Designed miniproteins, single chains, continued (2). Designs and how they scored, part 99

Each design is a single chain, and the fold is of that chain. pLDDT is the mean over its residues in the fold that is shown.

## One batch from the design tools (miniprotein)

Design m7654
Fold by ESMFold2-Fast:
Structure m7654 (fold): chain A 74 residues (1-74)
Amino acid sequence: MSREEILRRVGLVLEAIGIIEEVRLNKETLDPELAEKAIKLAEEAIRAAKNDEPLEKVEELVEEAKRLLEEALA
């Protein structure tokens, strides 16, 4: 893996952790069903990153988790 790929992978894991923490801290203001789905996708992204799955897959999972979190806030 290149240095850039390693840094991107680490960044994606940190974004996923951030999504999980934001849901936990703001559970009263979020749609519960969408929030739960966002957590599950974020957890899957962390798992995929740790298992050296393709960066594109990790990025897609983080993007979808973030989208669901944004919908949960609406």
Scores: mean pLDDT 83

Design m7655
Fold by ESMFold2-Fast:
Structure m7655 (fold): chain A 66 residues (1-66)
Amino acid sequence: SELDEFKAEAEKLSLEEAIKLAAEKIRELYQQYVESNGDPEILKKINEVKRHLVLLMERAAAEEAA
């Protein structure tokens, strides 16, 4: 799936680069969401990428706190 491909690419990157990739993916999905006139399938994809972004940010914060 598109999300599985995104996650696989993120795993190859530093946490900073993975966060940037997630932010860019959210931007692309929001553009698709607007173009689709509010397709709920695209909104679900946005929410899944946002969830992954939160996990990446939590990992980055934990590494800085250690």
Scores: mean pLDDT 81

Design m7656
Fold by ESMFold2-Fast:
Structure m7656 (fold): chain A 55 residues (1-55)
Amino acid sequence: MEIEKKIKEATEKLKEAVREYRQALASGDVDAARQALDKAIEYAKEIKKLNEELK
């Protein structure tokens, strides 16, 4: 199903956003860390919504 593919893609993007967040923290780039965290939150919300629709 298209929904399952979207969940998989959003999960991979979430993992990448978390990695970006960790790199930004290591470099002291507060703006980049905030942006990466905001992306991670949005992908997590998307995954939750897609899972609710799948059931």
Scores: mean pLDDT 81

Design m7657
Fold by ESMFold2-Fast:
Structure m7657 (fold): chain A 81 residues (1-81)
Amino acid sequence: MGVDGIAAELAAQRPETVAGLDEVFEEARKAIEKGDVEKALYLANIKVTAYIILLGASGDHETARRAFERADELVEEAKKA
């Protein structure tokens, strides 16, 4: 099936996807520190969600779950900023 080929390709790119996700979390944290709540919420809700979908599609459900938890924490932190 074509979807199996896509999943295998996403799995091969998983280290790059994880690195990109870590960069987004770092940028979101810096946005919170600067008081840029709108940017932090955009990064946590939109960008992180896209990476979570890619990780899930690659079969890395554990990293996807941890990313969900980190995103939720960042959203709550941003709302308090």
Scores: mean pLDDT 76

Design m7658
Fold by ESMFold2-Fast:
Structure m7658 (fold): chain A 85 residues (1-85)
Amino acid sequence: LVEKLTPRQLAILMAIEELGGEASAREIAEKLGLSQATVSKHLRELEKLGLVESRKVGKTTIYSLTELGRRAALEKLLAEAKAAA
């Protein structure tokens, strides 16, 4: 599954995991240095793939990792850790 995700989609999943497993598009955009519009487009794609779930908290949409999304993020983090070691 990880091999079928774009590098940008993997980076967004990793950012959500590093932020504690849930985040707004704004928080992800700030962490990755991207526009909120770019992040929101990728988050909608990831939600369709079942890798994230969305819920509204007031006026803000919060995106949470699913079990599948968490697995993909952890596989990417492990690959980067092995490359750095």
Scores: mean pLDDT 79

Design m7659
Fold by ESMFold2-Fast:
Structure m7659 (fold): chain A 54 residues (1-54)
Amino acid sequence: HMEEVLQQAREEARKLFDEIDKKNEESAKKLGLTTPEFQKVFERRRERRRAAIR
């Protein structure tokens, strides 16, 4: 059943995306791009990604 393969792929993608998102947040903080708007965007992207992959 293809659904099982898709679930495995989504779990792997989620782990990679979480790592990338953390690096992007650290880079933004290092560059001083820590406005409330950027923080909300990063939070929204994490939440949406997790919801999409689950």
Scores: mean pLDDT 70

Design m7660
Fold by ESMFold2-Fast:
Formats: sequence, C-alpha cells, structure tokens
Structure m7660 (fold): chain A 61 residues (1-61)
Amino acid sequence: MVGDLYRAVEDFTAALPDQLTLRKGDVVEVLEERPDGLLLVRSLKTGRVGRVPADFLEPIE
C-alpha cells in the first residue's frame, strides 16, 4: 500500500526509462499503486523513483 516499505525478492532490471532497477534485498517506499500491477516506488538506498512490477516486491512489517 502507499507509504509502506517493500523489499525486492529478486533482481529487477529496468527496461523502460520510467522503471527502477533493483537488486534482491533493496528496500523501497511505495508512492503509487496501479491496476496493471506496477508500483511507483522510491529506493531508500539511492533515493531514485521509478516503476517496479509488484511481483518483485514483498511488504516489510
């Protein structure tokens, strides 16, 4: 959900300019949810913003 922290479960490589490359274990903050399964996230490691498929992310308690 928006404002929640998520962790990358696998490496994700950006294929489009609006996507964010993540490595397994990277933590992101969710900024926006979309009906197509893409989340707009901010990397806590780099401060970069971009889209990542929800399947590559798991919520952190």
Scores: mean pLDDT 79

Design m7661
Fold by ESMFold2-Fast:
Structure m7661 (fold): chain A 78 residues (1-78)
Amino acid sequence: MQEELIRQAEEVLERAEEVKREAEEKGNKEAAELAEQAIELAKEAIEEAKKGTKESLRKAALLLTAAGILIAAARFEL
């Protein structure tokens, strides 16, 4: 579970970074801001997942869910 959450968080981080780059290339400030927020949440999720406690793994899952919502919102703005 912990290793799987870390992998998922790293994938979400990569996707958020890709969306941010696309938003910046298109000059879409709103999409770039949403993607940046998703990057921050994904980084926090990696930190929490690495702690490996039941509480930290639950926090990581919640942060990843929030990051996913922000990525979807950023893509909608593109």
Scores: mean pLDDT 86

Design m7662
Fold by ESMFold2-Fast:
Structure m7662 (fold): chain A 74 residues (1-74)
Amino acid sequence: LLEEIKKYLPKALEGDLEAQVKLYEALVELLEKEIAEARAAGASEEELALAEKKLEELREKKEEAERKLKEELE
């Protein structure tokens, strides 16, 4: 997962929309895993709520990148 972030990050920074989609996808998966592990470890509801809000923001950015990619391919 971190390997995928490292792989796609440079291309995403160069404006490659496909790389941006892959980067956000990897970040969403990473944060989902971290939230699950934190929940299992007894993290506070407040900490979990902040992490879930960040996850929602990343999902929105992924959807925006996917929309832009679709427009470029059409």
Scores: mean pLDDT 78

Design m7663
Fold by ESMFold2-Fast:
Structure m7663 (fold): chain A 77 residues (1-77)
Amino acid sequence: SMHEEALRLAEEAIKKAKEAMEKASKEKNKKALLTAIAGALKAIGGQFMAEKGLDPEEALRTAEEGLKLAEEALKIA
């Protein structure tokens, strides 16, 4: 379901965001660090929406946005 997909994407986004934060901190890349933090916050929001059974499409879009930011942070870190 979209609910389950949102939870899966949010979990991936949080994992990647944490990895990006560690990498960015080591490389002293402030832009990557802030991007990773933003990605993590959006992923947590999407996860919360999905867990509470709120609009599955909105939860999915929020989780997707979090994942996109986390992946961007990993790429620039």
Scores: mean pLDDT 88

Design m7664
Fold by ESMFold2-Fast:
Structure m7664 (fold): chain A 100 residues (1-100)
Amino acid sequence: SKEREELAERIYEDALRIAKEAEELIKEVKENPSLSPEEKEEKLFEIELLIISLGGSLVVLESMAKKEEDEELKKKLEEMAKELEKRIEELKKKLKELKE
């Protein structure tokens, strides 16, 4: 139980760090007029890869929640997954707006 909780917290914290990195790249693409078209394309591709990575973390957390028999830890894992899913959808929306 404790080892699984610590693993889940590490996965979630790593995912939040990746989400923040994606948000910072989105902000740079949106607000930096000095970026070349090639630099913008490279950053957009990096953002897409970070979002894919976050999707992987979400699948892991959802799988852990489904298999968890401890009710309190299950709720915590479900909350982590829900919050990460919300951040992924916000990032996808922002990325789509940058491509339009």
Scores: mean pLDDT 89

Design m7665
Fold by ESMFold2-Fast:
Structure m7665 (fold): chain A 66 residues (1-66)
Amino acid sequence: SSMEEEFRRMLETALERLEQGDVAGALAGLDEVVKVFNSEEAREALEALKAGDLERARELLRRMLE
């Protein structure tokens, strides 16, 4: 698959984990996105999750998937 498709898939998975209450899984997924794609937006979402701001993290993930 293309890098764009993989990026979107990983973001969708992280958002799904957040919606299921799996914060640890979402953190791990976003950390991988930051490492693989060097995405500043993904890093901002990761930092929001580390700070415990789940609503901001979900909003950022949804915006990236538009």
Scores: mean pLDDT 86

Design m7666
Fold by ESMFold2-Fast:
Structure m7666 (fold): chain A 59 residues (1-59)
Amino acid sequence: GRGNLAAAGAAAHAAAGDAEGAREMASPVWQKGSEAAREGALRGDAVAAGRAAAEMGGA
């Protein structure tokens, strides 16, 4: 449901280089999602954040 939208938003922010926005968008699903998504977003790693966000949104 809404977790997919949050994951997609996080990936979009990460791709734009907005690590803080990516972290904030993904935060609601982080408790169920991949730690890799959280670490990627915190580091500003758009590829890692996007990949892990896809895992959260693709299931």
Scores: mean pLDDT 56

Design m7667
Fold by ESMFold2-Fast:
Structure m7667 (fold): chain A 94 residues (1-94)
Amino acid sequence: SAEVEEAKKHLLEAQIHIGLARIALSLGMEDLAKEQLELAIEHLRKANELLGNPEEAEKLLEEAEEAIKRGDLEKAIEKLEEAARILEKKIEEL
């Protein structure tokens, strides 16, 4: 229960950072978008750990990191949104 509530907080923080990254990217602020996506990854990874390290979510986080490294920020956003959905569903099953 306490771990689930902490995971929910990290999931919410990640969703906020993903949203800020989308806004930054729409304004041509690529460095800010990248910084926000890196923060989103940190929060999603913490939520993933608290929920028992779902392999599917971890793979999406790794794919997002690779997308950021290539400068494909749109792909990184897609991967992080998919990871967030998986973790949200995992919370609903608890």
Scores: mean pLDDT 89

Design m7668
Fold by ESMFold2-Fast:
Structure m7668 (fold): chain A 100 residues (1-100)
Amino acid sequence: MKLSNEEIIENARKYLTELADKNNLPEEVKEELIEKVIELIEKMLNGELSEEEAQARVEELLRFMMENKVDPAVINAVAIIVADTAKAAGMDIKIVIPPR
């Protein structure tokens, strides 16, 4: 199914909000995480980022989640959303989650 960029963004926001609530993320961490993910995927879909810039933003996002001890289920969901968005935008982004 071909989703609009707006639908992709809204679906991601809704899903991440629900998942963050289920995993009891602190409100401040939840709000910042959702804002970072939505800004990243929106800029990727709108062609506002190079692959190099998108890769750097993904690495920053992963670092943010690791530093704030975000639940692995939320980290995995963010990784999937970003990977799917990168594929839709025609970008070859590497998502490397350090093994625990």
Scores: mean pLDDT 80

Design m7670
Fold by ESMFold2-Fast:
Structure m7670 (fold): chain A 105 residues (1-105)
Amino acid sequence: EGEEAARRAEEAAREAEEAARRGDARKAAEAALEAAEAAGRAGEAGDAEAAARAAEAAKRAARAALEAGERAGDSEAVARAAGAAIAGIGAGITGALRAGKPAPA
């Protein structure tokens, strides 16, 4: 279950990066939120390695979405991407606490 969630987070991160490259700030933000949700599921599953991978994917997705939103001047997309970044950080902390390890950088 954690491995599946991590894979979904990685897929969503690729979608966010692809949308960002195309200049689609809103799609990038949507994909970043999907990656953060998947990272949350991976964190709750108690698999430290899967949770760490998912958290890293969520960070990459949020970064791409923030950059795309800023380039587009789309404040709504920027706000959604920032929300995804915060959610992804929380997921990483949850996963680390469950595994008894420091949160991944």
Scores: mean pLDDT 80

Design m7671
Fold by ESMFold2-Fast:
Structure m7671 (fold): chain A 80 residues (1-80)
Amino acid sequence: SLEREVEIGMAQISAAVSELYVKRNPNDELGKEALELAKKMIEALEKGDKEKYEEYRKKLLEVTKKDLESNSSKYSSIFS
C-alpha cells in the first residue's frame, strides 16, 4: 500500500541519517544500537511483519529516549 511505501521510505531516511552519524562516531554504542534497530524495522516492513516492526520501533524509541536523557546535544545533532 502507499502507506507502507511511505513508512519504508521514512525508515530508510532515518537509517541513512543514523548510518552517517555512526560512521562519524564509531565508538558510540547507542548510535550503533539505534542503527541496527532501524535496519531491522525496514526488514520487518518489507516482509510485512507488523508484530516485529512494532517491537523494533518501540525499542528504537527507548534507545532514542535514553540517548536524549544522557546527551541532548547528540540528539539535536542527529535531527538538525
Scores: mean pLDDT 74

Design m7672
Fold by ESMFold2-Fast:
Structure m7672 (fold): chain A 58 residues (1-58)
Amino acid sequence: EVTIADELEKVNKIRDEKKPAEEALPHLEKLAELYEEELGLDKNLVIEKGLESLEKEI
């Protein structure tokens, strides 16, 4: 069983621990699917925003 809250915590933990963004990709993809189904958010947008938060392009 996977919830949005569970996957968000995993992504946030990876970000806070400054682990490689690649480790968060499976969780970001699953979050994107859950957000698309529950909230109608675009999957690509969720993934892009998640990666941006982890890598900080600046």
Scores: mean pLDDT 70

Design m7673
Fold by ESMFold2-Fast:
Structure m7673 (fold): chain A 122 residues (1-122)
Amino acid sequence: MSLEELVSQLSEEQREKLVELLTSMANDESLSPADRAAMWNNLGEVLAVMGRLDEAIEYYEKAIELDPNYAQAWYNLGLVLAEQGRLDEAKEYLKKALELFEKQGDEKGKAKVEEALAKVEA
């Protein structure tokens, strides 16, 4: 079951409890900065699925602050900005994600960003 499918099956009260739980895990200082960045990114994905785009942006930004090399967080932030119609900002974040995926040798990640950039630039 995807996060989207899981979140869609929850009540609003259950979704808010999930957000609280994920936020607690993202603030767990016993985790490495990279692991906490992954938790902030996951929280952003849950909020984006819920349509809470401004909060999703905030948490993707927290992920990037903890791990500036987290290409997936840059990509996800770019997608949410594009969804909000903030196309110039979306292009900047997507280009950064492209640079990071290229440096990491992640050809699948690179291809996803190139597809997203083509849609935003069109």
Scores: mean pLDDT 84

Design m7674
Fold by ESMFold2-Fast:
Structure m7674 (fold): chain A 60 residues (1-60)
Amino acid sequence: MVGLYRAVAPTPKLSEDELELREGDRVEVLEELDEHHVLARSLVTGREGIVPKAALERIP
């Protein structure tokens, strides 16, 4: 699931390892961690963190 995605919902930062996203933020998915989570980099802030797959939509 590596590639460019957009957040379809805000992701609250509940821990230091999570990536805070606002709806519409673009991210680069770096690695698939499990069935429900990815490691991604925000193209807005440059930060990396864990993001739920359900919050992301692929950019064509």
Scores: mean pLDDT 80

Design m7675
Fold by ESMFold2-Fast:
Structure m7675 (fold): chain A 86 residues (1-86)
Amino acid sequence: MTVKIVVENGSTGTRLAALAFGEDLALQGAEVSTTVSGNTLTVTVRGATDEQVARAKAFAAAMAAAGDKVTIEESGDTLTITITGP
């Protein structure tokens, strides 16, 4: 499964957390790519395991609990988590 974490207008803390999450999964053997365009950060994880997908959903829940707006969309083999700052 492919996991995409899209941070739109996120705080510095949210952006750093997303980057750290991506790097942690890369160390576990996932194919991770990161793109930054203005205030939008996208972390793409290819070949995510069921455990890594569960961790991505837990990350989304943590960002929502911190006050960010979080939307989760599943389409085919792709999970997209969009985190929007206020």
Scores: mean pLDDT 83

Design m7676
Fold by ESMFold2-Fast:
Structure m7676 (fold): chain A 74 residues (1-74)
Amino acid sequence: APVKELPPEVHAALHRAGARLHDLDEKLKAGEISEEEYRRAKAELAREFGLPAEEGAALSSAGLLRAIYARLRA
């Protein structure tokens, strides 16, 4: 299969990243944070997983989650 089962620790890390991105998306939609704050928070999350901050800021939440997945799988 092209996708294998992830180790539990990798799955937990992805779940936490996804939950954080979902929370940020909801806060942005509700007007609780600005678009600039949203981009900054994504950049910080990207840095936590060893990705360039500018890449994290530029990617959609789904795109950033995919980039984190690729990094953790490598």
Scores: mean pLDDT 78

Design m7677
Fold by ESMFold2-Fast:
Structure m7677 (fold): chain A 67 residues (1-67)
Amino acid sequence: DIEEFIKKLEEEIKKLEEEIKKLEKEKEEAEKKGDEKKAKELQLEIEILEGMKALLEGMKSWLESLL
């Protein structure tokens, strides 16, 4: 069922959004402390998760086009 698969993709996208927001807060804290190394590491993690989210959103959009 395509609709069930779309629902699972929505759940995974939501999890990625929550993790990204968590990392954004940690990055802000690192920047406030002057921890440039930690801030850069967190930025890389954010970019990777944003890329994964974009791929899942693309898959969801394609599946929705089949309905």
Scores: mean pLDDT 87

Design m7678
Fold by ESMFold2-Fast:
Structure m7678 (fold): chain A 58 residues (1-58)
Amino acid sequence: TEEAKKKIEEAKKKLEEALEKLKAGEVDVTTAIGEILRAIGDALDAGLEGGIPLEEAL
């Protein structure tokens, strides 16, 4: 669905932000990993609800 695609895009943006903060030294590795895992979980949940294949969502 359109809503599922938007949630996946939002999750991607959060993933990118977490990586940038890690590279800048603003957060530690453990914090960044937690944020990344949460973003991946959100994307998977959105894909499952929307019936979107993971390869199309990514």
Scores: mean pLDDT 70

Design m7679
Fold by ESMFold2-Fast:
Structure m7679 (fold): chain A 77 residues (1-77)
Amino acid sequence: SMEKKKKIEEVHKETAEQLSALAAQAPDLPKHVHYFQMADVLEETSKKLEELGETEEAKQYRILAKKLREKGRELEE
């Protein structure tokens, strides 16, 4: 449906904008904070895509979010 396609496009746009904003802030933040913030964004994107039936794409975002969160934990000290 057009509504579903529009919602998927909105999720992608919001994700790109949020990640771009976080990238701009990265030099001013502790590295672990930056990784946790990116992981949070990708986890929300994964959830939204899964709700829209984009199961494979949602899995990719979930895997990436987990990797970023693990990197954040490694850098927390």
Scores: mean pLDDT 87

Design m7680
Fold by ESMFold2-Fast:
Structure m7680 (fold): chain A 60 residues (1-60)
Amino acid sequence: ATEAGELLIAGRYEEALDKVVELYRQGKITEEQARALLETIVAHGEGDVRKRAEEALASL
């Protein structure tokens, strides 16, 4: 599991979002992996974190 995946399991969606973006920018995860993690944040997140995750998905 990625560090982002561990944060998602812990319910830390804002930190998970930041980690997904960082790992993707560094080339440590694929677009497919980033998309799956962001979609999970959209499904379980609320308010601002969900909106930010939707915006991140649109820019992949």
Scores: mean pLDDT 81

Design m7681
Fold by ESMFold2-Fast:
Structure m7681 (fold): chain A 83 residues (1-83)
Amino acid sequence: SEEEIAEELLREFKEQLDSIIETLRASKWTPEEIIALLDEQEEAMLKQIVKKAKEKNLSPELIEELVREVRRIIEEKKAELAG
């Protein structure tokens, strides 16, 4: 279903984001530097997810929900890094 595709895209995004953060931490990036990078990359990450969702023919409503969830995930990761 379209909902299952959206859920899979979100899962993949979460895993990729966690992997990036872990790699940066292992490379001795500070939490503040990682947060700054996430802020800089947010729009590029959103464009990539929207592109993938459109290629999979997700409805506009599901794409809007996907964008909201991706933004939420990024904000949650920034909050975890700050705390």
Scores: mean pLDDT 89

Design m7682
Fold by ESMFold2-Fast:
Structure m7682 (fold): chain A 61 residues (1-61)
Amino acid sequence: GLARAEEALARAEEAARAGDAEKATLYGSQAVNLAQEAGLSEEELARVRERARAASMKGAA
């Protein structure tokens, strides 16, 4: 559900802070998949995708 998607985003953001771009991308992708399975609106999915992308980019920087 939504809570699992938020948990995956939190893990992605934590991995990004640690400089682990690979894990940030992995957890970000999991968050998007979980959000889709939870039936989130396209607007909510866009926000999840943006947060996942930002985490991946931050981990790579």
Scores: mean pLDDT 81

Design m7683
Fold by ESMFold2-Fast:
Structure m7683 (fold): chain A 74 residues (1-74)
Amino acid sequence: SAARAEGERALDVAEAHLREAENYLAQGNRKLAEQSLAKAREAIDTAARLLGENDPRVVALRARLDALEAQLAA
């Protein structure tokens, strides 16, 4: 379905932004890391709406987002 394809695209977008956030954190660029995490959150929320909160890929991306947000807050 179109909704499933859109949700799968949102997973790819979320993964790209999480990778960007990891790279910015490694560089000490907290501002760009925060912006990348915000974009990742939006993409994960889109994927969750279209694929479901219980989709294992959505669950895994939320856990990774939460870990990176906790790292940024420390």
Scores: mean pLDDT 91

Design m7684
Fold by ESMFold2-Fast:
Structure m7684 (fold): chain A 89 residues (1-89)
Amino acid sequence: SDREDLLRAIGLILRGIGLRIDVEELLKKLPKEHEEVKKKAKELIKKGEELLKEALEAMKKGDYKRAVELAEEAIKLLEEAKRLLEEAL
């Protein structure tokens, strides 16, 4: 239902925002020696941010199903960035 998709979209977008904060903190903790990992993480973070913005725009248009799909994709990229950064620490 539209209501269920709306609530899922809100929850996923909030989770994505939380992951974004976590990965920025991890990125600050990485030594300069891990420059290649930083580059990969920054690319994933940028793509995740763009997808979260698209999810918010989909919500504004009432396309809650699309907002869920975009937010889920954003979370996958941000979780990959978090994994890469945590493995390098």
Scores: mean pLDDT 88

Design m7685
Fold by ESMFold2-Fast:
Structure m7685 (fold): chain A 68 residues (1-68)
Amino acid sequence: EPLLETPLGKARYYILKGTLAWQEGNYEEAAKLFREAAELYESLNDPRLQPTVELLRKKAEEAEKKAK
């Protein structure tokens, strides 16, 4: 459906916000947003989204390491 309330639309919004936070050096916020996006993709239970979920989880871990 074309509604922004879809899990895909929400995940995309979180990825955009997380990327902006990362670019501003706010790695703690970026980590949170990337984790929320990954959880939304995981909730869709689509095996074709697994590589994207894993990439988002890795980005969140990298952001957490940079936040130290």
Scores: mean pLDDT 79

Design m7686
Fold by ESMFold2-Fast:
Parts: C-alpha cells; sequence; structure tokens
Structure m7686 (fold): chain A 62 residues (1-62)
C-alpha cells in the first residue's frame, strides 16, 4: 500500500491542520499507513501532504 497511487472516491474536508482535503478523482501517493483508518499521503496535483481516511480511497490499477 505504501508507495501506491490511490484515488479519492469521497469528499473529505480538512478538519485538522495535519489532514488533507480531497475531492473525488484526486490522485494521491501513499507515504505511510498510520493505522487501520488513516494513511499519510501526498496530493499529486498540489504536492500537499496530510492524513486521509482509508475509507475515502481506492487503489489505482497498474
Amino acid sequence: YVGKVVEAIHVVPKMHPDELAVSPGDLLEVLEVIDDEWVRARSLATGEVGKVPISALKEVEP
């Protein structure tokens, strides 16, 4: 999962300074799996890094 590109499938607002706001269709690189609910990811569009809920993401097929 780490190092994979994932796509946001739900709108996630930024609720905390360490979180990343995402919209459906946003592509992110997974940098770290924090726990069973959260990953740390980098937006490919903006370069911003933050926490994103795993439930809002799907893996992009190779």
Scores: mean pLDDT 77

Design m7687
Fold by ESMFold2-Fast:
Structure m7687 (fold): chain A 103 residues (1-103)
Amino acid sequence: MEIRIEYVESQEEFDALLAEVDAEAAKRGEDPRRAIGLFTPEGKPIALVYADPELLQRLTDAMVEAYEAGHDSVAQALMAALEKLGIELPDDVREYLEREAAR
């Protein structure tokens, strides 16, 4: 089980990283669009999260469970799901999600 989180500072870095992920997936015969992008409210890219389909499904299931537990925003559900799966977030991404979760 493998998950990869890549942090970006610009749209150009995000686009370049997505192209690399797509190329790696293509070499493995996998669907290159099995990824989740994280953005600020202004639409600025923060990170690209990609993993095996099984782990992406577990992340989705954990987010649904978080919604059912009373987390009513995507940021709250995502943060709870990542913590439940033992995925550590950098301070800047955690602060962003905590700010979004508070609203």
Scores: mean pLDDT 66

Design m7688
Fold by ESMFold2-Fast:
Structure m7688 (fold): chain A 64 residues (1-64)
Amino acid sequence: MSLEEQRELLEKLEKTVKKLLEENNRVQLMAALHELQELLKTVSDPELQKRLQEMIEKLKEALK
């Protein structure tokens, strides 16, 4: 996946995560957390990794 494609995907994911946090649906939050953790394993760009880790942390906090 190109860096440009990764940035576009990340922007869409950030919007989705924000919506899911507002809806506070535990099942959807757990599914999103798993998906982001899997995506983090494939991303090599440090900036994109940091953004993914930030989203993962927000989802973990919401699930407490």
Scores: mean pLDDT 80

Design m7689
Fold by ESMFold2-Fast:
Structure m7689 (fold): chain A 62 residues (1-62)
Amino acid sequence: YYNLGNAYLNQGQYSEAIDSYNKAIELKPNFAEAYNNRGIAYLLLGQYEEANEDFAKAREIK
């Protein structure tokens, strides 16, 4: 799911990237890279609050 999310993110399919990162996080709750990349997808969609929450969570895990 994380690699699938990265593929969607690279293609500009941000909503699909978020869905894939959600699955990656469900399987591995301490997955800092998945939170960080989901934050990037949220940022690119203009969802700044969600992006900031994910970046904060990624920093807490790392």
Scores: mean pLDDT 82

Design m7690
Fold by ESMFold2-Fast:
Structure m7690 (fold): chain A 72 residues (1-72)
Amino acid sequence: MEELKKKYEETKKNAEKMIERAQDLLDSAREIAEKLTPEQREKAVETAQRMLDAAKNFAEKTIKYAEEELKK
């Protein structure tokens, strides 16, 4: 039980770090986009936003999986 709880805490912490990194990437892409043409700027921001959404979805699924394992 305690081992599973520790794994859950570590998984949650890793998921939070992944979301933070994705947000940092989005901010970096916006900063770079300011130096690009309007078309390239739009594409860069959209790509970064998609990465952030993917990271959040992965984090949510990972946390849910760890929660289910904790019940076993």
Scores: mean pLDDT 74

